# Ledger of designs, part 8: designed miniproteins, single chains

Each design is a single chain, and the fold is of that chain. pLDDT is the mean over its residues in the fold that is shown.

## One batch from the design tools (miniprotein)

Design m248
Fold by ESMFold2-Fast:
Structure m248 (fold): chain A 64 residues (1-64)
Amino acid sequence: SMEQLVQQAADAAKKAVADSGGTHDPDSIATAVAQAILSKNPDATDEQKQQVLQAARDAAQAAA
């Protein structure tokens, strides 16, 4: 579901920021996380792609 994809993106982005120890740009982490999730969901709509990317960005920024 959309909610599951958004939650997965947020959780993965938070973990990636924590694992980086603050040395990586949050926007770069968010983009990488979103791409990884969307590569497993090739049938995702443009709306779903935008929501996943936004969730990853919001979570990465909050965790940084």
Scores: mean pLDDT 79

Design m249
Fold by ESMFold2-Fast:
Structure m249 (fold): chain A 84 residues (1-84)
Amino acid sequence: MATLQKAQEFLQLAGDLAARFLEAARRSFDEGLRVAGEADRRLTEAGNELLSLAQQEGLVELAERTLQEAVGLMQQVAAEAAAL
């Protein structure tokens, strides 16, 4: 099912971007901001695609839960970066 595959890809992307953000933030504030901007853009694009597919397949609840999980992850890594 396309929505399930896209949800898995979205969570993988969120995880990869979260790891890159923390690594960049450890190196410099400017690098952290750069990766945060890239993450915002890429996750917005992927999230919109996931929601569009979920509406077509009647799996909006799955997409919403996937987005909530990614938001929670991003909030967690932002807090970790703030503690550096």
Scores: mean pLDDT 83

Design m250
Fold by ESMFold2-Fast:
Structure m250 (fold): chain A 79 residues (1-79)
Amino acid sequence: MEALDIELSPEELKLAEEAQALINKILNDPSLSDEEIEKLKAEAKALVEEIGKMLGNQELKDYLLKLVDATVDYVLKKR
């Protein structure tokens, strides 16, 4: 049961893809300022919170928020 067996609706999948696109931009765009990275982080976290609300899964929401925070921290520390 450690594998997340979650089937997303088309709307939920679209939000997940949008959040992933923001994270990929943070990871792969070297022209972003630290302020722009923090703004994109906030936008990605807002999308994750919306997905978590739709799914009713607070544990998954908290886990994904922590992953966003860790990813951004890693990128900012690496710069």
Scores: mean pLDDT 74

Design m251
Fold by ESMFold2-Fast:
Structure m251 (fold): chain A 89 residues (1-89)
Amino acid sequence: EEEKVKELLEKYKPEGVEIRDLSDPRARFELTGALVYAELKKRYPDLSDQEIRDIVTEVMRKLRDELLTKPPVEVVPKAIAEADKLIGA
């Protein structure tokens, strides 16, 4: 689990994100949000920080049940795909 989280951190390179106790669903929620935010900043550099935060918030709301029950390695790709749909609409 920590190894896969480190791979996500290297792939998405979020600023100020630490590996916390991932047995806590809240810690998984916060980590997933930070990783999605970092990836969207890279993919959509023309969007403001506020626009990206609003998109992340909407996606995290849609995926709330998955965020509480599934590891970040499964949820992050789904969250990015949902964000891409919102931006592309």
Scores: mean pLDDT 72

Design m252
Fold by ESMFold2-Fast:
Structure m252 (fold): chain A 69 residues (1-69)
Amino acid sequence: DLDELRKLLEKMLQSTDPGEISRLTSEIGRLLRAQGKPVEHLHHVGKAAHYVLQGKLEEARKYAEKALK
């Protein structure tokens, strides 16, 4: 469900805990695979998580939106 993916991505974007970011990234990846999304979507989620960990929230949001396309 796209709405569930968006909700999890928003939670990841708001997280400051590396462990929570890692858990949410894995959960999002599982949902993307279950929906048959191409590997590029997984790459975009990884990029979003990378930018969240670095405090670059605007860049993180851009990659999160790419993961939903």
Scores: mean pLDDT 81

Design m253
Fold by ESMFold2-Fast:
Structure m253 (fold): chain A 90 residues (1-90)
Amino acid sequence: GSLTDVQRELLKKIEEKNPELAKKIREASNGDEARVLFSPNFKELAKAGITEEELKAFVEILAEHFGLSDVAREKMIEKALEEYKKIKEK
């Protein structure tokens, strides 16, 4: 489906800061970038080869774009890394 203006601006911001991360998000989305940006499947992202550092960068860009507090950003990073590590441990 078509990206909303918010989703398009978010993806553009990701691409400007980390073009390889933007490519991996597109690959993980299988054409549904909106779903991945707002309801990420960390298993799909891990299969697309996203690294721990790219996952942190992704969450930081999300937090900045949506105006989240530092506390909310850190908590979001912590949860994202927990889910990512569970997938990596097989």
Scores: mean pLDDT 69

Design m254
Fold by ESMFold2-Fast:
Structure m254 (fold): chain A 97 residues (1-97)
Amino acid sequence: MAERRERIHEALREGRFDEAVELMTPQERDAVLEKLRKEAETSPPDEKARLEQLIEQARAGDPAAWREVLRLVASTYRDIADKLIAIGDELEAELAA
């Protein structure tokens, strides 16, 4: 297993966002910001402006901005993970191994 990836997942699950940021590669940080940017594009103007400002602050290295970014994104990733597990269970139930 990639020990670093497991540590990041555990930190995000437990809400230890500062630790998660320190363990992330620049590519992983960019992917997180891109995810939030896409969410901002479909948001109302006021929310879009706030999310864009948050992304800029995080990109500038503000730890408080990174905590807020990961709090917002981590909730979405948890929901996606749960959905992927459910799909896997349904495929296994078909016994189409």
Scores: mean pLDDT 69

Design m255
Fold by ESMFold2-Fast:
Structure m255 (fold): chain A 78 residues (1-78)
Amino acid sequence: KEEIEKYLEEGDYIKALELAYQKFVEDPSDENLELLIKAAEKLIEAGHRYIAGNVLAFTGLQVGDKKLAAYGLELLLE
């Protein structure tokens, strides 16, 4: 959403990921998943793969999204 996009534009990827996580667990829609992945990818680009991987793996397990959980685990193994 607008607030998440602002954090991404400002380079505050941790805050963007935190807010995207919150929105996705409240409403696991494709739109909220896309925002979560976008924030995580920005963190990976910034060198924070471990943070991104942990959040995605945990989130996927929490909402029952096996593809998201697998992607997070893949990030942690690299």
Scores: mean pLDDT 82

Design m256
Fold by ESMFold2-Fast:
Structure m256 (fold): chain A 62 residues (1-62)
Amino acid sequence: GIVDKVVKLMDERGIDLQEPISRQTAIDILLEAGLSRSTAERIAKNVKTGEELVAAVKKYVS
């Protein structure tokens, strides 16, 4: 699913769960995972780390 794809894309970019993630990097990952630009922007606005990105995507698909 989308969560697994986000985790794989983070791993491929060398981003650990505890590492800071820029808003642009979060958007790029979410777009590559297949989310729309508007959804990616909404999710990325509230995330600061890889763990927060994964948690936000899980909440979105639940």
Scores: mean pLDDT 85

Design m257
Fold by ESMFold2-Fast:
Structure m257 (fold): chain A 80 residues (1-80)
Amino acid sequence: TAQELVDEVRRLAREAYNIHQKILKEKPEKKEEATKLFREFVDKYQAALDAIDAGDLDTARKYIEEMRKIVEELKKLYEE
């Protein structure tokens, strides 16, 4: 449902924010790459919400998958 997609978008946004902040604090040598990934995430976040508001749930799901991939890249960057 549209509500489930909004909840997923918000959950991913909290994950991206938290891991980005963690990298900035604990791994400052990675901050430029992490910030680039976070900016890409924010673009996908806005696009997903716009698609949900437009009722284009299939497009929203594609952006949500892109958001998940960026969160995984941020996690990998933190773990390396």
Scores: mean pLDDT 90

Design m258
Fold by ESMFold2-Fast:
Structure m258 (fold): chain A 88 residues (1-88)
Amino acid sequence: SEIEKEATSKATLAISAVERGDYDTALEIFYEAAKKLIEEYGLSVEEAKKILFDGLEEAAKRMGKEVSEELRKLVEEGVERAEEDYKK
């Protein structure tokens, strides 16, 4: 789907940012992606989180890399920030 393709594309950019030590950019990427999934597509926090983790796994696989705990933590933090901004 378009959502899954975009999640994988954004995760690819986030992995590249982390590899150069740019954790702030990686967090912003996951935050903006989560915000779009929750606010624009009307997905639950759990659904947005699953899509972003699935996209991260797919991006890492395509790049021949492992998903680090730091990358998983950045997805969690980005989703949490998006949930707080949704104001429910």
Scores: mean pLDDT 86

Design m259
Fold by ESMFold2-Fast:
Order: structure tokens, then C-alpha cells, then sequence
Structure m259 (fold): chain A 73 residues (1-73)
């Protein structure tokens, strides 16, 4: 199942528009778009109802990013 959510980086407070595609109960493919217009693609592990650990890459540069993201209510 696909889901669109707004996620916040817990360290920086940056907001990401996320598209999550469920692969298993706690594991997703993720696409992220920052307010700066940067795009990232990778995977997310759901560690609680509102929290994800993300390993992704910048789609333009291929640079890896590791993010701790929380759902914005």
C-alpha cells in the first residue's frame, strides 16, 4: 500500500514530503522531497507509530543520507 505523509527530521527540524510504499509490516520504500526541492529515494524502517529510520540517496548526486524522521500530526 502507498501512503503520502509529512515527516520531520528530529535533528534539524527539516520537513520532507514522503511517499511510503509498504514492503512488509515495518519496512517501506520511501521517496522524499525536501522544502529545498531535493529528492531522495531509499528505504524506511518503522520503529514506532510515528517514527522512521531512513536510509536513502540523493537522486541527483547519489549521496547517501541517513535520517530519523517523525510524522507531523
Amino acid sequence: MEEEVLLKDVKTGKLYKAKLTKLSDNFYEIELESEDGRRYEGFAEKVSENKYLVAARDVETGRPVFLELEKVE
Scores: mean pLDDT 84

Design m260
Fold by ESMFold2-Fast:
Formats: C-alpha cells, sequence, structure tokens
Structure m260 (fold): chain A 74 residues (1-74)
C-alpha cells in the first residue's frame, strides 16, 4: 500500500516535471504531499503555475487518488 502510494506520487511528479519547470526541492515537496495525500499542500506548492497546468494537476491528482482508492477497494 505505501509502495503503491509512493509509485503514484513518483508517476505524478514525473508527469509534472514534463509540463512545468519546477525545482528539485519543489518536486520533492510535492511528492511528499502526494504520499501523505495532502492535496491542499500540493495545491499551495503549485499556486504559481499557469491555470491550464493547475487544471491538469487537479485531474492527475484526482486520477492518482482514484487509483489508490481502487487498489484499497479492489
Amino acid sequence: LDKKRQELADEFVDWLRSVAPLSDSRVAQIRTAMINMDMSGVDDLLSDLPPSVQRQVAVKATSAALRYIGLEIE
């Protein structure tokens, strides 16, 4: 379960790096927030990104949460 949470966080930050110029430290903070399922923290860390990227982040974060929940339920 923790391994899957880390895997989802890694997939998310790899994707995010491809669409937004983020520092390594910010990526690490986002990864940690994702592992903790702290989407409010993720949103705050990404508040300076363009709205189009922020919308994509919300979609990806929701997808990651749904995949994690799916692994718990199924």
Scores: mean pLDDT 69

Design m261
Fold by ESMFold2-Fast:
Structure m261 (fold): chain A 74 residues (1-74)
Amino acid sequence: LRELYEKGYEAGKEAAEKLPDDATSQQIVEAARKAADRLIAEHPDLTEEQRRAVYRGALIGAGEAHAKKVLEKR
């Protein structure tokens, strides 16, 4: 679970880094979900708990990356 959460976190972080600094919370969530869906598609044998770990990681990673980006903009 930890490893899948971390993979989700990195994917969500990368997706959010591509968004503009003024991206809405809805756009951040959508980017995170797309990143998680891509990872899950590459690993179709994942259990429900493992898929949830990927989504949770992606959402947290995307949110943190976007917050950092906004803070670095002053």
Scores: mean pLDDT 76

Design m262
Fold by ESMFold2-Fast:
Structure m262 (fold): chain A 94 residues (1-94)
Amino acid sequence: SALEEQAIEALEKLAVAAYILASEGIDKNLSKDEVIARFNEIAERILAKVEDPAVREALRAFVEEVKAAIAANDDLQELIATIKALYDRAVAAI
């Protein structure tokens, strides 16, 4: 459906943003709090373009799980694997 396509597109954008910010954060020696803050800013812009409130709420839950993953993981490869697992679970729930 159009709602499923919109949800998947938003999830892909969120996952890619998380991946890029995690990688850049390590390269630039950013704190986890700075990476989370930058991710939150990008995520809010993506969520603002999602018209369906139920889809937006589900995507917000994904955003919170990604923030928790960034806070909990000290290894980039482990963080990337965790973000991918969260993305795969979110897509499977659609």
Scores: mean pLDDT 84

Design m263
Fold by ESMFold2-Fast:
Structure m263 (fold): chain A 65 residues (1-65)
Amino acid sequence: MSAEEAAKNAERAAEGSLKAGLLLGRPEQAKRGYEIAKEAAEMGKKGADAEEVSKGAELGQRAAG
């Protein structure tokens, strides 16, 4: 996976985490997941390794629940 693709996946994970957490009544977890995944997406845009970006997205998804 390219860093660009990893960044897009991280952005989707951030948005999905926020929506899912809000729907499940877990806004604090949703917010945490969103922030972590968003950081991963920003790292990818700055040219971070796809592996690092993927790890960040995974952590965001886990934090969201």
Scores: mean pLDDT 69

Design m264
Fold by ESMFold2-Fast:
Structure m264 (fold): chain A 63 residues (1-63)
Amino acid sequence: MKYTVKIYTDKKPTPEALEQLAAALGGKLVSYEIKEVDEPPEDAFNGVEPGKKGYLVTATFEK
């Protein structure tokens, strides 16, 4: 089963960090996209203070 997670973060994640997250969820990382953004889209999990520059991560996992 595949599922997609959108995360807004103040640190650029490494591919290794995303693979570790996938393993913790009992699956594997299929694909990811990282974009530097000023504000998160409304459907992203927001881990950054308002008005702070960050990174939008869209990651797809397979369980």
Scores: mean pLDDT 69

Design m265
Fold by ESMFold2-Fast:
Structure m265 (fold): chain A 91 residues (1-91)
Amino acid sequence: SAMEREAERGAEAAREGATLAGEGKEEGNASKYAGGAILAIGGGLHAALAGEKAGKREEAGRLAAEGARRGASEYGSEIGEKAARAAAAKV
């Protein structure tokens, strides 16, 4: 469904955001860090809400959390772990 595709997009945004936040943290780039954190948390929330409408709330939250953790793993970013927990908690 359209909501399933939206949940997948949110999960991917969570991963991309976590990666971006990790890069910004390592580079000392506050705007990149903040933008990545917003994208990671927002993507996780988007996945959770779209997943709920699709009847796949738990799956969407799990995928968003996994995406955020995968993004964070490249840089060991604490914000990636926080984003993953936020995504999981919203579902």
Scores: mean pLDDT 71

Design m266
Fold by ESMFold2-Fast:
Structure m266 (fold): chain A 66 residues (1-66)
Amino acid sequence: MSAEEAAKEAERAAEKAKDPKADKETRLQYANIAQDYAVRAAAEGDEEAAKRAAEWAKLAGQSAGL
């Protein structure tokens, strides 16, 4: 998986983490998924994509109450 693909998946997970129709447990699961993709983006060595993925993971965590 490329860093760009990981960043896009982190963004998708962050969108689901802020869904008011989802229960708290589901939002927490998506926040963790966003964090996993941020770690993957960092491992690929693309600094800019890794920073974007980390920002999406941070927003997902905040939306889920982490």
Scores: mean pLDDT 81

Design m267
Fold by ESMFold2-Fast:
Structure m267 (fold): chain A 67 residues (1-67)
Amino acid sequence: DRIVQLLNQAISYARQGDFDQANQYLQQAQDIFDTDYQGRVSVTTDVGMRLSIMGTRLDIDLYQSRQ
């Protein structure tokens, strides 16, 4: 849930043209994922969250490249 909220905020900032904030929120989501999911012993259990983080990164890159 918190990762999803951070990803949504990252996209919101990217839409506003604030790519510094967008990248900070994306990095916070990635850091939580790397810390919490690595500690959960199963690195294969959350493909959906991994795809959401990658998709958000691509969306931010797309918004940045179009401005």
Scores: mean pLDDT 72

Design m268
Fold by ESMFold2-Fast:
Structure m268 (fold): chain A 71 residues (1-71)
Amino acid sequence: MLLERFRERAEVAREVGLYAMELGEEAGLSAASITGLALRAMADALELSEEEARELARREVEELAEREKKA
């Protein structure tokens, strides 16, 4: 059923988004960067896979942390 599949996918996206927020908080990112990271990670989880979304989130945290340290 479409609704059941949507609920399952939404739950996966939520878990990936929370994971991305935790990574951003540990890296000391700004609230804006953490929010953007979480939203992108959720979108990636919906379009790609949970595994790919988590890997992309880890890479983006490193890039954002370097950018914020140099700002």
Scores: mean pLDDT 80

Design m269
Fold by ESMFold2-Fast:
Structure m269 (fold): chain A 72 residues (1-72)
Amino acid sequence: MLHPDAVRELERAVQAGYITPEELEAALAGDPEAWRKAVAAISALRHSEFGPPVYRAPVLTTPEEAAAHVAA
């Protein structure tokens, strides 16, 4: 159901320590809290690979980011 590329990025995030293997399995099983953590971990990994976003934060689930998403 997930794109294979996304699964690979999640596995890299687990190896880098951004997310635990149990959180990854919970996210794949449909846990929305675990999935949010997994998405944040992928974003943090991509931030380090493809350059920093505007605020250069290691965590993309900041209150400012959440507020910007809701406002938009």
Scores: mean pLDDT 62

Design m270
Fold by ESMFold2-Fast:
Structure m270 (fold): chain A 63 residues (1-63)
Amino acid sequence: GDEELLEAARRTLEAARRARSAAEAGVAYHQSKELIGVASGEALEEARRALEAAREKLDELGA
């Protein structure tokens, strides 16, 4: 029924929000490493791409 669909949608949204928060933490971590000269630009770019993908997923979900 509709309750199962709404619950599935909420779980999907929660997972997407958690993924975005984790991606934001990853970008912050690599940015801090870059500031002290130990991070590679590749690792930071990968983290930024993961964050962008997580944000796009949230936008697709209307959040």
Scores: mean pLDDT 76

Design m271
Fold by ESMFold2-Fast:
Structure m271 (fold): chain A 72 residues (1-72)
Amino acid sequence: DLERQLKILTARGIIETLKAGPSEAEIERIGKLLGVSPATVRYWWRNKDWDGIIEALSRALGLPKSVIRELF
C-alpha cells in the first residue's frame, strides 16, 4: 500500500506541475521520469493531450489509467 501511495503522490505531483504551467526544466525532468522526450511532454501539455499524459503515467508507474484519471 505504501508503494502504491508513493506512486499516486508522484503522479499527482506531475499532474499539478503540468496544470500550473511547467518550466522547461520541469518538462525535461518529467520526460526523464516517464521515459519520453521533453518534446513529447511539451506536445502533450501544449495540446492539452491529457490522455497521452495519463497513458504515459500509467505505463511508467504501473498504475491503472482509472486511478490516474481521478487525480485530474
Scores: mean pLDDT 84

Design m272
Fold by ESMFold2-Fast:
Structure m272 (fold): chain A 87 residues (1-87)
Amino acid sequence: SKEEIIQKLEELEKKIKEAKTYEELGRIYDETVELIKKEFSDNEEIRTLLTEYSVKIFDAAAKKDLEEMKKIFIEFIKKVKELIKKE
């Protein structure tokens, strides 16, 4: 359901905020990609957003900026939640 997907996204957002390492963020990223592919295979806007944000997240990781990586990742989750709530 829509509510269950929003709950999973909120749980992911919490995990991102609590993450202390790039390895933890990498695991959360993989979990997020799996969720998007499973639930939004027919939603081109969300899939495009994932592609765009993946580039930004990996760029932050390459720069070794953990806080920027977390910030970008949280922005992605919030945008996905907004799109889902828009019906």
Scores: mean pLDDT 86

Design m273
Fold by ESMFold2-Fast:
Structure m273 (fold): chain A 68 residues (1-68)
Amino acid sequence: SDEEEFALLTEIRQRAQAADIPEAQRSELLNAAMQLGGELLKQGRSDEEVRREVLAWAERQIAALRAA
């Protein structure tokens, strides 16, 4: 749902901000997270599965951006 998507994106934004990821990279991360979520939903994944996979992906991306 739009509400669940908004909550997930808000959580990812907060985690990226806490990790001091710059605004431009945070925007790219959020756009990529939305695209990934949409693709997983097209594959028939549940909202819970989408949330789990997108959040895990986002945490890996934040770690990679921190290492750069």
Scores: mean pLDDT 84

Design m274
Fold by ESMFold2-Fast:
Structure m274 (fold): chain A 79 residues (1-79)
Amino acid sequence: SLAERYRRLKTEAEAAKAAGDIDRYLQLKSERDKLIVEALGEEEVDALERRFLQKYLNGELTPEEASRAFEEEVLRRLE
């Protein structure tokens, strides 16, 4: 499924980041971004990014929490 593909890319990207492989991390991040835009559409992805950024700016979420909440919502929509 698209959700399974997204989870694999996320896991590989986090592993690359932990290993200090910046080029691999950026490549995998780009593939994840492309996948969600192709699946959900640019307007929906933009709206989701704005929603969680707004929660961060309002002090409701940390940057890490906002990023995690965005990823969880994307996964829910890819199922």
Scores: mean pLDDT 85

Design m275
Fold by ESMFold2-Fast:
Structure m275 (fold): chain A 93 residues (1-93)
Amino acid sequence: SMKEQLEKLGQEKVEEAERRAAETAKESLKLANEGKIEEAVELAERTARELREEGARLQEDPLLSKAGTRIEMIGDAMLGLTRMAASAQRIAE
């Protein structure tokens, strides 16, 4: 059915967002460990913005709205953790 196809699409989009957030977090951590704290935060902010925009678009469809909300939460969580880590590293200097 169309509902089952859209629910599957939503799940695939959430899984893609999780993979993208994980890869961004990994690269941001690498940049931060190299002393490139501002570049690490900028990378995380860019990915979080893109995920929030995708999540907002998906929320326009009632059958995809739960997936869209999850994608926004994934982006925001990744960014929050990156900003906390960057702040902690700067205080430790």
Scores: mean pLDDT 85

Design m276
Fold by ESMFold2-Fast:
Structure m276 (fold): chain A 83 residues (1-83)
Amino acid sequence: SDEQLAADIEKFKTGYLGETGEGLADEEDIAALREYLRAKGLNLQQLLDEVLGLDPNDPNAPVVPLSEEAKAVLAAARAFLAS
């Protein structure tokens, strides 16, 4: 649901990125990510679970074409994991 997706995005911003929200700068970016995830039949928790479970050197890692909004979220998540 839209309510659940919004809550998941806020949890990501506050729980995983701290209070910076790096990669999700404004409401328009959040809306674009929400629409991308809805169109792909994914939710943010599934995306986070995939990112947190992925080894970048794993040859079995899924290759998924990502929107620029999804790339921003993944870039922020990767930056957090690398720190």
Scores: mean pLDDT 50

Design m277
Fold by ESMFold2-Fast:
Structure m277 (fold): chain A 87 residues (1-87)
Amino acid sequence: SAEEEKEKKLKEFQKEFSEKWEKFIAEMFEKLEKLPVEKQQEIRDELTEKGTKFQEEINKALEEKDLEKVKKLLEEMKKYVEELIEK
């Protein structure tokens, strides 16, 4: 069915994205180590809080079978993390 196809595509998208995300996280951790200790703690706390909220939003989008929303949320999370590290 069309609904089953959407769910399958969302799961496949998540799997493919996981590899890119793991690579991004590794690069992020390398950059994080170069920051002052007070900034490192702030970023970790914010990533924990925002990460939980983004996971909830992604789970909701998956329930809605909205691939575009999932993609947008993942891109927003990446940009947020990059901004935290660069500032």
Scores: mean pLDDT 72

Design m278
Fold by ESMFold2-Fast:
Structure m278 (fold): chain A 96 residues (1-96)
Amino acid sequence: STRVETVTLRWEGPHGAVEGTVRVTTDSDTGETTLELTEGRVELDEEGVEEVARWMAETYDLPEEVVRYMLTVVADGGGALALRARVAELRRAAAA
């Protein structure tokens, strides 16, 4: 079964800022967790992405690597479309 939660976040630091709402989707059958920024903005450099990913993982009990991936995709201006493209790219690389 699928579980959906929303998290409202706000973080500011020397490496940038994050403000918005994240949709967390967890598939209990596969153990897969997907994160989507539904509204807001991410204005972080590489160090900011690492710091915020750790903070969110600890604060909201989320997989750090999944959080970091979502933040990186959003910071690159790609949103959900870039996330889908990157999943396809990773699958292609694994098949090669």
Scores: mean pLDDT 68

Design m279
Fold by ESMFold2-Fast:
Structure m279 (fold): chain A 67 residues (1-67)
Amino acid sequence: MRERIRRLLRRHDRDGDGRISREELRAVARELGIPDRTVDEIMRHYEEDGRISIETAERVLTRLVLG
C-alpha cells in the first residue's frame, strides 16, 4: 500500500517539484477510497499556498489507508 501511494503521488506531481495541489491530492485520494472531505481537512492543516508536499501527503494518506 505505501509503495502504491508513493507512485500515485509522484504520477500527479506534474511539475516534478515534490508538491501537489488540492485537486491532484483529491485525484490520488479517490484512487485510495478516501473521500474529498478528508482531503479538504488535510489541505486545511498542511497546505502552503494551496499545495502540499509529497512527503507530507504520503505520510498522511498512508496512515489513513492502513488504519
Scores: mean pLDDT 79

Design m280
Fold by ESMFold2-Fast:
Structure m280 (fold): chain A 88 residues (1-88)
Amino acid sequence: MKAVLEGLVQFKKPISEEFKKELEELLSKYPGAKLEVEGNKVRFSAEGSLEEIEELKDELVELLQRPDVAMASLFLFEEGKIVSMTLL
């Protein structure tokens, strides 16, 4: 059972190098994970089992509970279907 997590995050200011490193460390546990940072915009994706990707989503929600996050959208796909959407 293959799951994919896609995230789009808009920060109030450009992301710090320390926070970028925290995101890279979380995503590094998932082979083929992608992270793109453009000033105050962050996009990422990761794939794995549903259980692994739900765990990643929970960890990302905790990391994104920050006053500098303007908007965050996390989409969880299983077998090509959206199974959850988290908006922050």
Scores: mean pLDDT 81

Design m281
Fold by ESMFold2-Fast:
Structure m281 (fold): chain A 113 residues (1-113)
Amino acid sequence: MLKDRRVEGELRTPAGAYYRLEVYLKITDSLEEAEKAAREGLDEARQRIEQFLKEVIGPDAPVYEEERRERFLDANGYEVVQYTRRLYTAPEPPRLDEPGFYGEAVGFGVYKV
């Protein structure tokens, strides 16, 4: 019986660079459940990133998104399914000295092999 876990992080700079991280992790009993948990966690994390983006940049900002999926075995014998989605208001992540938005949403599903 392991509850969902969440981590969040935020950075705002005087130049108007905004960084937001949302991470969701769920421990599961199988690969199928881990893939589902990772996807659901990603979707929830992405919604929180989008909410933050609309708050700090505004609803009319262009949004560029990329998604990655990874699967790996950790040193403790857990199989990890990771989905990452990155959101930018420009084609590349902003620098700390430039205005812009970088959001990273991560969903993890893990199970013991």
Scores: mean pLDDT 78

Design m282
Fold by ESMFold2-Fast:
Structure m282 (fold): chain A 107 residues (1-107)
Amino acid sequence: MEDVERGIDAAADAIARTVEEESRKAGQTLPPEARELVRQAGRDVARGATAYWLEKDYQKAAEDYRNAATLFEQAARVAEQAGNPKAAEILRRMAEHFRRLADELAA
């Protein structure tokens, strides 16, 4: 359990760093509030992946990916309101991706 939680936190931090770097390449910054939402979404992504690959619990994976999509969409709204529309677009694409994965797993 502790090793799994540590892996989830590491994966969440990696996802947040990737979004920050892509936002920087686009000439924009990820606001701290959006970064925290991305980190929370990243934890749900990692939990969904664990459910899918390790536990073979596809319904749990779908739920975790849907929760991640909601958090990425919230992060996109925060980024857009802060004047970072390119960062918001990156986050909306991530939200759409995980929503589609959740829909496929729930079918």
Scores: mean pLDDT 85

Design m283
Fold by ESMFold2-Fast:
Structure m283 (fold): chain A 63 residues (1-63)
Amino acid sequence: SLQQMQELLSKLSPEAQKLLEGLFNAQTTQEQMKLFTEFVDKYPELEDTASLLLEMKAELDAA
């Protein structure tokens, strides 16, 4: 849900939020994968959170 996405984002640093925003705005699967890899390399502890946020955004965009 939108609330869960906002709660997860609020726990992240501004730098991490900016990187996730770039990931969300990726126009191709290749670009998305590249940005996801870069994000996980910098914040490996947030891999599950980033995956969940991408799934939540995809669900909201499909509605």
Scores: mean pLDDT 75

